# Ledger of designs, part 50: designed miniproteins, single chains, continued (5)

Each design is a single chain, and the fold is of that chain. pLDDT is the mean over its residues in the fold that is shown.

## One batch from the design tools (miniprotein)

Design m17837
Fold by ESMFold2-Fast:
Structure m17837 (fold): chain A 68 residues (1-68)
Amino acid sequence: MVDLYVEILYQEILKLTGNEELAREKAEEARKKLEEISKIPDPEKQLKEISKVMRESIEEAVREAEER
């Protein structure tokens, strides 16, 4: 599950920014957060936290890409 979300995040950032290094960096940062979220036993809470990490990581990557 975590690997799937990390791959989705990598691909989405790559599409939006065109920066492979930035996409890889942000996806790996998100991996650690997603691994902690995977320990949440409530599936609804887990999905909400995953959505938050995915959204925040994309927003941060786009912001950083604008300065590069």
Scores: mean pLDDT 80

Design m17838
Fold by ESMFold2-Fast:
Structure m17838 (fold): chain A 67 residues (1-67)
Amino acid sequence: MPEEELEREVTRSLALMYAALGDLFASQGKLEEAARLYEEAARLLEDVDPELAEELRERARELREKA
């Protein structure tokens, strides 16, 4: 029963790690690398948390426009 929920939680945690790494690269001015990390996080979250996935895609788009 909660196994699909556990898998979603693991996927969400992994995606948040990619997003955190993206934040770190963005803080260092590595905008292109940060955008790729946000896009990967968004991809992982597409079926798990589509709202957060869209926010991360928007962040990636903004960073690419500034890079």
Scores: mean pLDDT 81

Design m17839
Fold by ESMFold2-Fast:
Formats: C-alpha cells, sequence, structure tokens
Structure m17839 (fold): chain A 63 residues (1-63)
C-alpha cells in the first residue's frame, strides 16, 4: 500500500532531519533505492505523507 510507503518515507526523512517540503532529488533517489521502489512512487508517497501529517496533527490535537 502507498500509505505504508508514505510512513516509511516520513520516518526516513525524520531520521535524517529533512522536512517533507524540503526533499531534494538526491533524497528521492536514496529513498527509492532504500525502499526498492521507483522515484515516481517516492514522490507520490511524499504527497500522501504530507496529507497524512495534516490529518495526524488534527487527530493528535483532539486526543
Amino acid sequence: HMEELAERVKAYLEEKGIDLRNVTDEDIDELAKELGVSKDEVRKALQIALERETRERYRAARA
């Protein structure tokens, strides 16, 4: 599922201290290699991760 890929992408970027909005082409290359997926899939996963982060922050604020 792309949602699982989005979680892995987010975790990797957080570990590296990279903001989801400041991802470079080199970061996308490394993520694609690390996760065994295409760069296009990484880009789609990044979009999903950004959308999920907004929703997660909303849900966390309600908890």
Scores: mean pLDDT 74

Design m17840
Fold by ESMFold2-Fast:
Structure m17840 (fold): chain A 77 residues (1-77)
Amino acid sequence: HMGEAEEALFAGDYERAVAHAKAALDEDPSLAPQALAMAELLVRRGELEAAAEILRYILELDPSNEAARRRLAEVEA
């Protein structure tokens, strides 16, 4: 799923990128750093809604992820 999320991201299919990133996190929560990196790239591209979805999902699975919380606050400001 994470490889598929990355492929979709580079293809500009952000809906599919978010869906595959969430699926990858469901299978392996240790992929949170990779999902966070994808969200950061989406922010740089101006895709704030897609970035926020990934960041919220990381926090749903791990509320203690300070990097995701900080980035989400910046995106929603």
Scores: mean pLDDT 82

Design m17841
Fold by ESMFold2-Fast:
Structure m17841 (fold): chain A 61 residues (1-61)
Amino acid sequence: MEKEKKIEEARKAMREAISALVKQGRLDEGVELLQEVNRLIDEGKYDEAIELARKRLKEAL
């Protein structure tokens, strides 16, 4: 349950950040973010995935 909530949170922030990057014409950075966040999730580094996605979202807004 806790793990699933963290994954959902990371993916939500990732989707919002990618959407913002794509709207700014920064598609390559969006693809890199998608790959990095998914890699961290696959490695069980959920807190790092959340932090990365949130940082990129904040920078893209």
Scores: mean pLDDT 82

Design m17842
Fold by ESMFold2-Fast:
Structure m17842 (fold): chain A 99 residues (1-99)
Amino acid sequence: SMRKEAALYTAAGILKAGGEFSESLGRNKEAAEDYLAAGKLYYELGKYEEAAELYKKAAELGDKKIQAEALKNLAKAYEALGKKEEAEKARKEAEKLAK
C-alpha cells in the first residue's frame, strides 16, 4: 500500500539521519544499529542499493553481532542487485564472524 510504503520510507530516512548523527558523535554502536534498521526498511521497499550502502556502514561501525547480521543482509541485497561475487564475499565474511 502507498501509505505503508511512505511510512516505511520516512522511518528509514529518520533512522539513517539518526545513524549519521550518532556517528558524528563517535557513538559507533548506536550508529550501526540505526544504519542496520534503516537498511532493513530500504530492503523491504525494494531500495536494494540504498539498503546495501547502509548495511556496509552498519558492518563497519558495529560490534561482532551487528557486523554478522549486517553482512548477511548485505549479501541478500547484493543478490537482489545481481552482484553475485559481492554477495558471496559478504556471506563468507558473515560466516567467519559466526565462528
Scores: mean pLDDT 89

Design m17843
Fold by ESMFold2-Fast:
Structure m17843 (fold): chain A 70 residues (1-70)
Amino acid sequence: MKEKAEEYLRKGDIAGDQGNLEEAASYYEKAVELDPKNALAWRRLAEIYRALGDQEKADEYFKKAREVEK
């Protein structure tokens, strides 16, 4: 489970580096679905939604990242 979540996290990072923000968001969303305790994946998802202009979702996902970081 976690290994597959890390694979999706890496795919999201690659898509984000290529400027494909929608694809990056999709991969990060899959990563947090598989490993909802991965604070890094929640932060990456929040950063992508901020870049897409969805500040409400960005704030929600940053809050989620802080909650699971403990």
Scores: mean pLDDT 83

Design m17844
Fold by ESMFold2-Fast:
Structure m17844 (fold): chain A 66 residues (1-66)
Amino acid sequence: SEKVEEAYRAGREAAEKHNGDPLAAANAGITKAVELGLPPQVGYDAGLRAAAEVLGITPEEAREQL
């Protein structure tokens, strides 16, 4: 979905700006998802995936940092 990709990009931008901070990425993903009419969970998952990719870890490991 194009909207999911936008939520991911928002999370990725936040992760890059905040040194891979999963909380910053998750919050940015959630905010963008809600703006686009998607469930917050979709933005949360997209943001954590983005933070994990920036940090070079798994999304599960990024979630454990919250």
Scores: mean pLDDT 88

Design m17845
Fold by ESMFold2-Fast:
Structure m17845 (fold): chain A 72 residues (1-72)
Amino acid sequence: MEELAEEQAKKLVEEGGEAELARLEAELARAEAEMPALLARLSPAEAAEARARFERQVAFARAVIEHARRLL
């Protein structure tokens, strides 16, 4: 995961620089803000699965952001 996130961060910086990093950060913040409302509409079992999937995606996105910040 970390190695893949580092490669994705390099690509993001090369293609869009600071503007693309800012866009990814804004997208992540919006997704995090919207997730509780989405989960509230699901059954407990569906919510647990969706939350686990979302947490994995957020962890990867945060790793990409962290590596990209070190490259800028």
Scores: mean pLDDT 81

Design m17846
Fold by ESMFold2-Fast:
Structure m17846 (fold): chain A 59 residues (1-59)
Amino acid sequence: SDDKKYELIERARKVYEESEKLPKEKKEKAQELAREAIGYARDGNLEKAEELIKKAEEI
């Protein structure tokens, strides 16, 4: 669903923004996961996108 896709993209963007406050190593990992999640969400792979966002949110 498009609503879920945009929800996941927004969550990934928030992860990316919040990662700016993290130490360099954690920041790089969170931003990498967030970028990958946005890519999967845009491609319609919402399950993979959500998995990556959850991993990033735990950093």
Scores: mean pLDDT 84

Design m17847
Fold by ESMFold2-Fast:
Structure m17847 (fold): chain A 70 residues (1-70)
Amino acid sequence: MTPEELLEKLRETIERARKLLEEGRKEEARKVAEEGLELVELALKVAPPFLVPPLEEAKKELEELLKETE
């Protein structure tokens, strides 16, 4: 999986987690957000400089989603 493919998957993961939170499915949203954080960590290790800013934004969104699941 390329860093670009990982970014696309992360965006889908964030959207899924948000929808789960809106539905009140906090446990499932938390699990999805945790999976997203693992993916963004891997992506950041191999990402070219131009993909780092959007990956860091995805990481912040996932961290905020995790806080909302508490």
Scores: mean pLDDT 80

Design m17848
Fold by ESMFold2-Fast:
Structure m17848 (fold): chain A 107 residues (1-107)
Amino acid sequence: SADERLLLEVFARMTELQGKVFDLLDAKAPAEEILEVYREMAREMLELYREFVERVDDPELVEALRAFAEGLLESVIAAAREHKLPEETIRELEKLREELRREMEEL
């Protein structure tokens, strides 16, 4: 369906956003730079989610996108821990994930 195609397109775009953060982690970029790109990833993911829920009235597809977005953010936090980023940075990443989760639930 058109809605399923849109879901896959949004999945691909969100995965590209996650990839940018993973590239910085692999490059051993400064924690502040990783945090800024993660914040931008979260903002762009929220915009993609908002546009999706405005166009798609299928609750199963909306739930699938929400779960996917949350999973990508959690994967970045797990990778940040493996790369041994400072605990203060990890706390800020977790705060941004929780803020996005709440904002998606309100849409």
Scores: mean pLDDT 89

Design m17849
Fold by ESMFold2-Fast:
Structure m17849 (fold): chain A 109 residues (1-109)
Amino acid sequence: SMLEAVERAVELALEAHERGESVAVLVTEDGVVEVERAPDTTVVEVLARGRHEEVARLAERLGEEHGATVLHLTAGTGPAAADAYAAARAAGTPLIILVLDEDAALGEA
């Protein structure tokens, strides 16, 4: 169900992006998909701890197919997250963030 949740989250984000809307989509460790409005960039955040290899492979495939930026986030990668967000915002593309550990910076579901 986690892979299906990631596919659904990316689908929801792409549909919103195509409508000119910015949304933040969160996929929890339990495969729950939560959607809220985002201020300027469509982002999909996936809490992929312990399941990261299959989820990362799926996210990279979906990013390549749909022109989204994919970021793999581990402890200590906060600056990389900010840079990826800025790049996606400047390009007008969705951003997919994979949270590979529940670091305090992004571990809130």
Scores: mean pLDDT 71

Design m17850
Fold by ESMFold2-Fast:
Structure m17850 (fold): chain A 101 residues (1-101)
Amino acid sequence: MIRELIEALREGDLEKVREILEKLPEEARNLILGAHLAIRHGVPEEAIVDALMAHLGLPRELARELVEAIRENPGLLYEEILRVSKNNPVIDQKKIEELAK
């Protein structure tokens, strides 16, 4: 499935990306969406690759390809993140707590 996700991201096929993400366990889906956010916030690529290897059991080469595919088509996962955020009150609470510190 991860190779199929990388291919769908590179093709810009949002519907196929969505279908693959829905078939992944919630933990794996959250890690992939978290990788997108980490890239946007300037977290070092090597740290993101290491996390994907550790938690998804991916070879380093495949984890790096996934990070590169997200970087090439960031808008695809951004829409999925917005969709999840709209329906999750915990995200709003965490944002408020972050601003209060």
Scores: mean pLDDT 70

Design m17851
Fold by ESMFold2-Fast:
Structure m17851 (fold): chain A 83 residues (1-83)
Amino acid sequence: SSLTKLIEEGEKLLEEAEKLFKEGGDPEKFKELAKKAKELFEEARRLVETHLPESPLKKELLERVERGLKRIEELEKKLEEKL
């Protein structure tokens, strides 16, 4: 589904951002990946909340989005502490 694809894309970009962070890669590239991942998760959240009825699937998708957004915030905070 298009909703699942948005979340999968966000999770993929977050994975790339985490790898860059761990390997001491380019901080600006990290910020670009994190920003795009956040935008995908926020759009997915909006679409899930708007279009899906209450269901186990809706709960699972929202939990995945919340996990992704929380992880981005944690990494951005750690980057600010390092720079």
Scores: mean pLDDT 85

Design m17852
Fold by ESMFold2-Fast:
Structure m17852 (fold): chain A 64 residues (1-64)
Amino acid sequence: MINKEEVRKALEELIKKYGAKKVYNMTADEVLEELRKLGLSDETIEELKKLPFKTAQEIIDYVL
């Protein structure tokens, strides 16, 4: 089961690190790799990869 609060907090950290414009221009795969680097669990990342996300925006909208 995906912990949406964990993902949301990691996304907020990613946006603070790179800025909103850069993050929103990332692919879903690029965002997930960066979230892994920020300490998001491998289990959560693999569950997110099972979903048909193409863009960072789609992941953000899913967890908000």
Scores: mean pLDDT 81

Design m17853
Fold by ESMFold2-Fast:
Structure m17853 (fold): chain A 78 residues (1-78)
Amino acid sequence: LKEAEEKLKEGDKLRAQGEEYRAQGDYSSAMRSYVAAVQHYLEAARLYKAAGNEDLAKEAEEKAREVSKRMLELAEES
């Protein structure tokens, strides 16, 4: 549970860092931060599922999906 929470928070931090890089026009750094955020969110989702917490797993998966959509937007702009 604590590991899943840590992965979720790290994902949130990486997503925010990706948005900061994007705002600065550093699209390569933004993309790398987004990829890392998605990985952490998916790891959190797996850990929550293993713990039987389907609602938190779904929320983590939704966050990963949101960042993935953001990455597609960035690819269109690059």
Scores: mean pLDDT 85

Design m17854
Fold by ESMFold2-Fast:
Structure m17854 (fold): chain A 113 residues (1-113)
Amino acid sequence: MEEEEKEKYIEEARKYVDQALSYVLKTAGAEAFIKGAEAARKAMEDPEQALKTVEELRKLGEKHPESKEIIDYFAKAVEALARAYHGSVEEAKQATEEAKKNTDKIKKLYEEK
């Protein structure tokens, strides 16, 4: 079923974003983590507010150049999560792949001490 397939993609995208958020805390610090968690929560409830919070997160990255790259990848993962919740099944599939790709890049940055 198309609806059941979409739910599986959303669950997978959420797992990747949650994993990415844990790396954000370890690399970009508490302020970025709090803002990131807020954006991820809003991604399900209100995609317009989620995108505004993502914009604030990107501005935080601009003020802290050392964290800019990880914050940008996380922002893209949250934007993908919002598309997974509110798009078609095809969009949810593509968004899950994008969330995974951005999370893998964040993990690599964390491992490159």
Scores: mean pLDDT 83

Design m17855
Fold by ESMFold2-Fast:
Order: C-alpha cells, then structure tokens, then sequence
Structure m17855 (fold): chain A 95 residues (1-95)
C-alpha cells in the first residue's frame, strides 16, 4: 500500500540519516550533522502521522515530509561525497 511504501522509505531514510550523522560528527561537519538530524525528525514525523491515521490527507502530508527528509539526506550525502543513488531511487518511489 501507499502507507507501507511511505513507512518503508522513511525507515530506510532514518537508518541512512543516522549513518550520515555519525560520519558528519566524525569529520567535525556540524552543519551536515544538523541537516541529518532535521531529516531524521521529518522522517520520524511521517511514520508517526501514518501510525496515527491513514486518511488521504495524512498520507499526502506524510509523503511531503518524507520527500523533505530525503532532500535533506541527499544534500548531506552529496556533501560527504557519498553515493546518492539509493536516496534518488527512494525519492522516485515515494512520488
């Protein structure tokens, strides 16, 4: 279902965001670490919204939150010189 896709993509994004955050902290890149934290919060909010209810409105808002989180992760990943292909695939799947 659409809700299952949103949750799946958001969970993968959170795991990636945690890895990006650890690498940013290790490099002393506070801006990238904050961007990863913001992405994780958006992705978690999307999961929380879908778990509260699955109305068309909640699904739409959650999808927008996931897109926002993935956009932040893409920028953070790119800044660290990491491959963005999985993030780009997830962005296509959530659209």
Amino acid sequence: SRADTIISVARRGIDRGRRIRRQAVQRGDDRTARRADAAIRLLQSAIDMINTDQTDESIHISQQMVMGGLNLLRTASDRLGQDTSVIDDDRRNIR
Scores: mean pLDDT 89

Design m17856
Fold by ESMFold2-Fast:
Structure m17856 (fold): chain A 78 residues (1-78)
Amino acid sequence: IKEITDYLQSQPSIPINKIMKAIESQGYPVHIGVMTESLYSQGRLSYDVLAVRLAGSAINAGVPIEEILKIIEEAANS
């Protein structure tokens, strides 16, 4: 999880919704939780917290850590 959050925090210009959609496009049902989404849309969440929530949600959805890192890298280069 730290590798994922560190990578995301090094690239704060990558929208978290772009990463979520990339994961979902590979068939993984990922969501960061209703409260987290609400706070983010209101501008009340830091990118760091959002990154941690995304990483946890993806792991809970059964996405391997290596696959999550690959998706983030691809999103950064798109």
Scores: mean pLDDT 68

Design m17857
Fold by ESMFold2-Fast:
Structure m17857 (fold): chain A 55 residues (1-55)
Amino acid sequence: MLSLEEIIERTKEILKELDRPINEKNLEEEVRKAYEENPEETSKQVLGLEESVKS
């Protein structure tokens, strides 16, 4: 399971790779909310997206 800080950083990297605009404040708020609701599922989703982008 990833920490909240790791999820935030990895999500920013994923969005940067996808050339998506990043609003850091909104991104951190959304990620924190998702992590507090279900940290294990949020970690899995971020890792899955990271693998997809890396491929």
Scores: mean pLDDT 77

Design m17858
Fold by ESMFold2-Fast:
Structure m17858 (fold): chain A 94 residues (1-94)
Amino acid sequence: MSPAEKLIEVLDKLIAEVKKKAEESNNDPRYVKVVEHLEYLRKELVKAKEENDELKFLITAQKTVAALDEIAETIPELKELFEKARKEVKEIIK
């Protein structure tokens, strides 16, 4: 499985978990906005893979790491989930 495919899989699992938390929180706008941002990053990764654009992949992967870090620091309820996802992303892109 390619690094892009692995990263998309990590985002798919993370999006599903945050969507569940959004539903359980009566659609807390913070969680809804997190889902929207992760879906945007996923779309950019799919595009990078389809275009075989390694530079776009690396830039988007770095943006993904930065986003996961910022969300973990900003939303305490998501900290453990996003720190775990960040470690998985870092292992894929090193």
Scores: mean pLDDT 86

Design m17859
Fold by ESMFold2-Fast:
Structure m17859 (fold): chain A 113 residues (1-113)
Amino acid sequence: METITQSGGGTYKEGSTLTLTATGSSDAVGAGGVAWLRETPSGRVEGLIDGSSKVGKGARSRFSGSKSGTTATLTLSNLTVEDTAVYYALAPGKAGNSYGLIMGNGTQVTVVK
């Protein structure tokens, strides 16, 4: 069963830059199309990157995604306290005879003033 391991969580200052990484197999992260989502403390799920473009209402130049081999990176600049969330990487994967999405273990990010 394929897995995605995320890193880069913790406490960040407002105005700083967040860098999260997600590492998986060649069949998951290496295959391309890594999406990034976050779940806010209020339970709202927000799409950030869908592999091709930024998603979500009001998404702008603060978010960027990249991939090198089996490692995907999310960068978020100019952090605000509203960026406090659990961040998840999603990649295509195979379970049995069907394809689905593999979700990373999640990364808690807390932004403080």
Scores: mean pLDDT 72

Design m17860
Fold by ESMFold2-Fast:
Structure m17860 (fold): chain A 108 residues (1-108)
Amino acid sequence: MTIVEKLIEEARKKLEEARKAAEKYQKTGDPAEKAKALALLDELASLIFKIRLIAELDGNKEAAEKAKKVEEYVARIGELVRRNAPLEEIEKEFEKAEKAIEELKKAA
């Protein structure tokens, strides 16, 4: 297992945790869950950036491009959560991010 593969698994777990926090916020209105979701998305963004940098240094252009796509979906989720977008819109972007992480895993 490469270092990139380990970081991808960590990213997948953080995305799942962020999704659960966002769902709890939408159901309960608890601002602590919103803060948790945003913090987890920030940590996830940092992880994906590190994955992309490692892939670029390794000359794995495909993995770097797939990581960049995950960065874009994570940024969109953060924007939607901050502006209290409808849960169905947030869930759609989480599904796109999950698929993008699976494609990144295949390229790594």
Scores: mean pLDDT 87

Design m17861
Fold by ESMFold2-Fast:
Structure m17861 (fold): chain A 62 residues (1-62)
Amino acid sequence: YTFKPPQISEEEIKKVFELGDKNPKINSTEAAKIVGLILRAIAPDTSPEEAKRDLEEIKKII
């Protein structure tokens, strides 16, 4: 995403890692799934529409 800022903010990505560390309800498997969704959402091949869908999926888990 160096070519252009993605729809998903850096703050949201950082928050996921913080939640994984601080929230005992989110285990490693759930954290890994969330990270995978974020990586796909910010990938250069992913459209803004797809990125938004992935973000909504992350919010369902959190």
Scores: mean pLDDT 64

Design m17862
Fold by ESMFold2-Fast:
Formats: structure tokens, C-alpha cells, sequence
Structure m17862 (fold): chain A 64 residues (1-64)
């Protein structure tokens, strides 16, 4: 239960940074995705799930 909450908090932080900074550089976007990946790894999610979440966020950034 707490694990899912922390994952949503991490995703929310990435979304908030993107919304506040629509002109993020490629390096800044990659840094956000790397931090998200590390957080999900620490929470014990399998790599397949982590990659699916990261791809979703990356697609959202590209569409913004």
C-alpha cells in the first residue's frame, strides 16, 4: 500500500517539474527519468514495470 503511494508521489513530482518547466533540456529530462527509475527500483518494482512507467512519462514529455 505505502509502496504504491510513494510511486505515485514520485510520478507527481516529475509531472510538476514538467508543468513548471515546459522548456526542459534533454539532459534535464533524462535526469528526471533516471531519478524516477531509481525511486521505483528502491520501492522494489520489477524492471519491466519500471520501464513501462518510464516510457509513459517520456511519451508525455515528448507530447507536451
Amino acid sequence: VERARRAHEALGRVDAVIAANPDLSEEQRQALLEELRKTLEELGYPESVIEAWVRRVEARIAAA
Scores: mean pLDDT 76

Design m17863
Fold by ESMFold2-Fast:
Parts: C-alpha cells; sequence; structure tokens
Structure m17863 (fold): chain A 55 residues (1-55)
C-alpha cells in the first residue's frame, strides 16, 4: 500500500483539478482523524475524499 504526506495529497488533488475549498476540508479531516500521523494510506485518503465529495 502506498503512503502519502498531507503535502503530497494536497499537491495530487490540485493537479487533479479539485477545488481549493474541498482540498482544505479533506486535509482538515485527515488532521483531525490522524493528529500524530505524518503519512496516510492511499485508501484512507480516497475514503476521506469520497466523504467530502458526497457532502
Amino acid sequence: MKYFTLEEIEESLRESGVPDEMIEEIVKRLKERFPNEKTVSEETATEVFAEVASS
């Protein structure tokens, strides 16, 4: 499984054309759920993205 920093996730989302407002919400949720984690799995990042996109 591939792991990403929050900075890498943010960059990937910007390159994919995701709005800045949505990127901010995704990063916020990841920080709230994993306050001591420096990296998150691709699966976890995708799940949070889906939650924000469906809200």
Scores: mean pLDDT 78

Design m17864
Fold by ESMFold2-Fast:
Structure m17864 (fold): chain A 59 residues (1-59)
Amino acid sequence: SELEKIKKEIEELKKKPRTPQVLADIHYLIARYLLLKEGKYTPESEKQIDLFKESLEKL
Protein backbone atom coordinates (compact mmCIF):
# COMPACT_ATOMS: atom_id res chain seq x y z
CA SER A 1 0.00 0.00 0.00
CA GLU A 2 1.01 3.65 -0.34
CA LEU A 3 1.11 4.02 3.45
CA GLU A 4 3.52 1.07 3.82
CA LYS A 5 5.75 2.53 1.08
CA ILE A 6 5.96 5.90 2.88
CA LYS A 7 6.66 4.14 6.20
CA LYS A 8 9.59 2.26 4.63
CA GLU A 9 10.96 5.49 3.11
CA ILE A 10 10.88 7.14 6.57
CA GLU A 11 12.72 4.14 8.08
CA GLU A 12 15.41 4.36 5.37
CA LEU A 13 15.86 8.12 5.93
CA LYS A 14 16.26 7.50 9.69
CA LYS A 15 19.39 5.44 8.87
CA LYS A 16 21.07 8.44 7.18
CA PRO A 17 23.03 11.23 8.92
CA ARG A 18 20.67 13.79 10.47
CA THR A 19 21.34 16.76 8.17
CA PRO A 20 18.73 19.54 7.77
CA GLN A 21 17.79 18.08 4.36
CA VAL A 22 17.21 14.59 5.79
CA LEU A 23 15.17 16.00 8.70
CA ALA A 24 13.05 18.04 6.27
CA ASP A 25 12.42 14.92 4.14
CA ILE A 26 11.39 12.90 7.24
CA HIS A 27 8.95 15.64 8.35
CA TYR A 28 7.49 15.89 4.84
CA LEU A 29 6.89 12.11 4.64
CA ILE A 30 5.32 12.01 8.13
CA ALA A 31 2.89 14.80 7.13
CA ARG A 32 2.08 13.00 3.87
CA TYR A 33 1.51 9.72 5.76
CA LEU A 34 -0.93 11.34 8.20
CA LEU A 35 -2.90 13.14 5.46
CA LEU A 36 -3.16 9.97 3.33
CA LYS A 37 -4.31 7.94 6.35
CA GLU A 38 -7.19 10.43 6.85
CA GLY A 39 -8.06 10.25 3.12
CA LYS A 40 -7.59 14.03 2.73
CA TYR A 41 -4.58 13.89 0.40
CA THR A 42 -5.23 14.26 -3.34
CA PRO A 43 -2.81 13.76 -6.28
CA GLU A 44 -3.13 17.49 -7.06
CA SER A 45 -2.22 18.53 -3.50
CA GLU A 46 0.74 16.11 -3.53
CA LYS A 47 2.12 17.69 -6.72
CA GLN A 48 1.71 21.22 -5.31
CA ILE A 49 3.50 20.25 -2.08
CA ASP A 50 6.38 18.71 -4.06
CA LEU A 51 6.77 21.87 -6.18
CA PHE A 52 6.73 24.04 -3.06
CA LYS A 53 9.34 21.82 -1.38
CA GLU A 54 11.62 22.10 -4.44
CA SER A 55 11.20 25.91 -4.41
CA LEU A 56 12.29 26.06 -0.76
CA GLU A 57 15.34 23.84 -1.45
CA LYS A 58 16.53 26.36 -4.09
CA LEU A 59 16.63 29.18 -1.54
Scores: mean pLDDT 73

Design m17865
Fold by ESMFold2-Fast:
Structure m17865 (fold): chain A 80 residues (1-80)
Amino acid sequence: SPLPGSTTDNAELAASVKKNIEAAYAAAGRTLSANEQEILDLAVEKMKTSDHAKAGEILLLMMEAIREGVAPEEFRERLE
């Protein structure tokens, strides 16, 4: 089981990132594509199991992948 504190904070960060991106897309009159949604879900999952420093790195990798319009498989390779 994850320790209380750091992993809970990372899970809350991941949930906030997901909520904020979905809200930003909705506010812009856009919907996340299937590829963008999968990238977001992969990043959220990775953030939940990572330390604080890696969570920040994962967020940046996710933002870059969404901006560049990469495939989820390519993003998964970038997380390795």
Scores: mean pLDDT 75

Design m17866
Fold by ESMFold2-Fast:
Formats: sequence, structure tokens, C-alpha cells
Structure m17866 (fold): chain A 76 residues (1-76)
Amino acid sequence: MMSEEELKKEIEKLEKKIEELRKEVERLKEELRRAKEEGASQEELDKLELEIQLKEGMIALLEGMKGFLEKILEKL
């Protein structure tokens, strides 16, 4: 079983990765907003939307993993 220290370290790594991905999503959402205002092609809009969806999916998975590790830590 993971030690409390090891669990805390893994949670910290997940938090940093989630923060990085959230910043990327915010940047992409701003790019999508600007692209819409500038009259970008549907293909360009679809590409940005897909990138956002993929990164949001990654965030959800990492948040799930973090929540699981936090529950283990709470029971120690």
C-alpha cells in the first residue's frame, strides 16, 4: 500500500497536471471565442472545440484519480 507521504506526493503531481490542463483549456476557449468573432471557418472552430473537449476529458480523469487517492488518504 502507498504511504501517506507517497499518496500526498501523487496527489500533488495530479494537482499540478490538472492546473496545467485547466490553463490550456482557458487559453483554447479564449482562442475559440476570438476565432468566432473573427469569422474563422467551421473546420477551425471544430478543431478548437475538439481540443477543448479532449483536454476537459483528461481533466475529468485526473480529478477522478485525485479523488480516489484523497479518499484513501482520509482513511489513513
Scores: mean pLDDT 84

Design m17867
Fold by ESMFold2-Fast:
Structure m17867 (fold): chain A 74 residues (1-74)
Amino acid sequence: SMEEEREKKKEEILELAKKMMEAILKGDMETARKIYEEMRKIAEEMLKNDERGEEVLQEVQEKIQEMGKQLLAE
């Protein structure tokens, strides 16, 4: 159950990251900012409650950077 909750939060952050990137591409910076704030709250909760939270967030950040690099570098 703990692993299942961890994977669920990881998926939530990645889904939010996708929506944030879509908002940025459309020039909707207000929506992107709001989504980023939601992502931060989930990340802070993971760091507080999970000893492995830092490791998981590092993996998520790497994936987000890879995804955003192609979309935002234009």
Scores: mean pLDDT 75

Design m17868
Fold by ESMFold2-Fast:
Structure m17868 (fold): chain A 95 residues (1-95)
Amino acid sequence: MEELLEKAREAFEKGDYDKAISLVNKAIEEARKNGDKRLEARALLTLGEIYFKKGEYDKAIQLYREALRLAYSLGDDELVDEAQKKLMEIEKKKK
């Protein structure tokens, strides 16, 4: 599961957004199958970052909000802070 997110980040850093999206979606599926809500939230944050870099801000906002909701349900303050910071980054890039 973690290896899928690592490979997704590598693809993302190389600018291969389609491969990164595919790998993140597989990580989300595995996280959901295993009930790993923390990994699901982290994968959603990564997917949102990819869409943000693609300029698809509405999609990125939706994904960050989903991750934030999961982070709140987990009581994971670090994930809450990360999701909030990513939402603020989109606000700074507003049209």
Scores: mean pLDDT 83

Design m17869
Fold by ESMFold2-Fast:
Structure m17869 (fold): chain A 92 residues (1-92)
Amino acid sequence: TKEVMAEALEATAALAAARARAAGLETVARLAELALEYARAKAAGDEARAEALRAEAEALLPALEAVLDEAQAIEDAAIAEVKPKALAAYEA
């Protein structure tokens, strides 16, 4: 249903933003939030707001590729650091 799709989109955007913020990546988090707001504006028929949100997102795109590479490196480093410590805590 339309409601289930809206909930899935909100959950997906929230998860993406939370992951990015956990990695210290505000640009990626903001882009996820803008994508959700854009979808809501389009669903509401607010084309002026949708265009404004798209313009804001497009202004962030030149930084996105570098930020995505940095995001992956930070996530990999965090996993590498946390995983051994978590395993050691269990003495397993």
Scores: mean pLDDT 70

Design m17870
Fold by ESMFold2-Fast:
Structure m17870 (fold): chain A 55 residues (1-55)
Amino acid sequence: SELDKKIKELQEEIDKVSDKVADPSASPEEVQEAVERLRELSKELLKLQAEKKKL
């Protein structure tokens, strides 16, 4: 379904951004931006998962 595709894409984005947070060569500014991005992506993922639970 379209909803499942969006959830999968968000999970892949979260994984990529998480790798950036864990990168020892990343600047403090890059890490801060990545942390903020993770927060936004996590909120969106929870929202989509809640919609899927409703059916």
Scores: mean pLDDT 81

Design m17871
Fold by ESMFold2-Fast:
Structure m17871 (fold): chain A 102 residues (1-102)
Amino acid sequence: AERAREGAERAEEAAEEAEKAETAEEAAEAAARAAEAAGEAARAAEAAGDMRGAMTAGAGAVAAAAGATAARRGGEEGAKAAAEAAKKGAELAREGAELAAE
């Protein structure tokens, strides 16, 4: 459970960085970090035997990664899309970590 919570916390930090980003490039980098952290939460939930927690955090990783991609294509508006996707990814990572908690 601890590793899944650590991944969720890291995803939340990355999402906060995406919200503070002044450029689409910075927002894309932060969203990519949120995706990585959500993926770590998913693997930790899977290791704990919680398939639904793993699937939920994994969906968060996919959402944040899609946001990073959108930022690279969308310019100024892409920065907001990346921040929103990173926030969604962090939310799903947290939910997955809570499901994996005993």
Scores: mean pLDDT 81

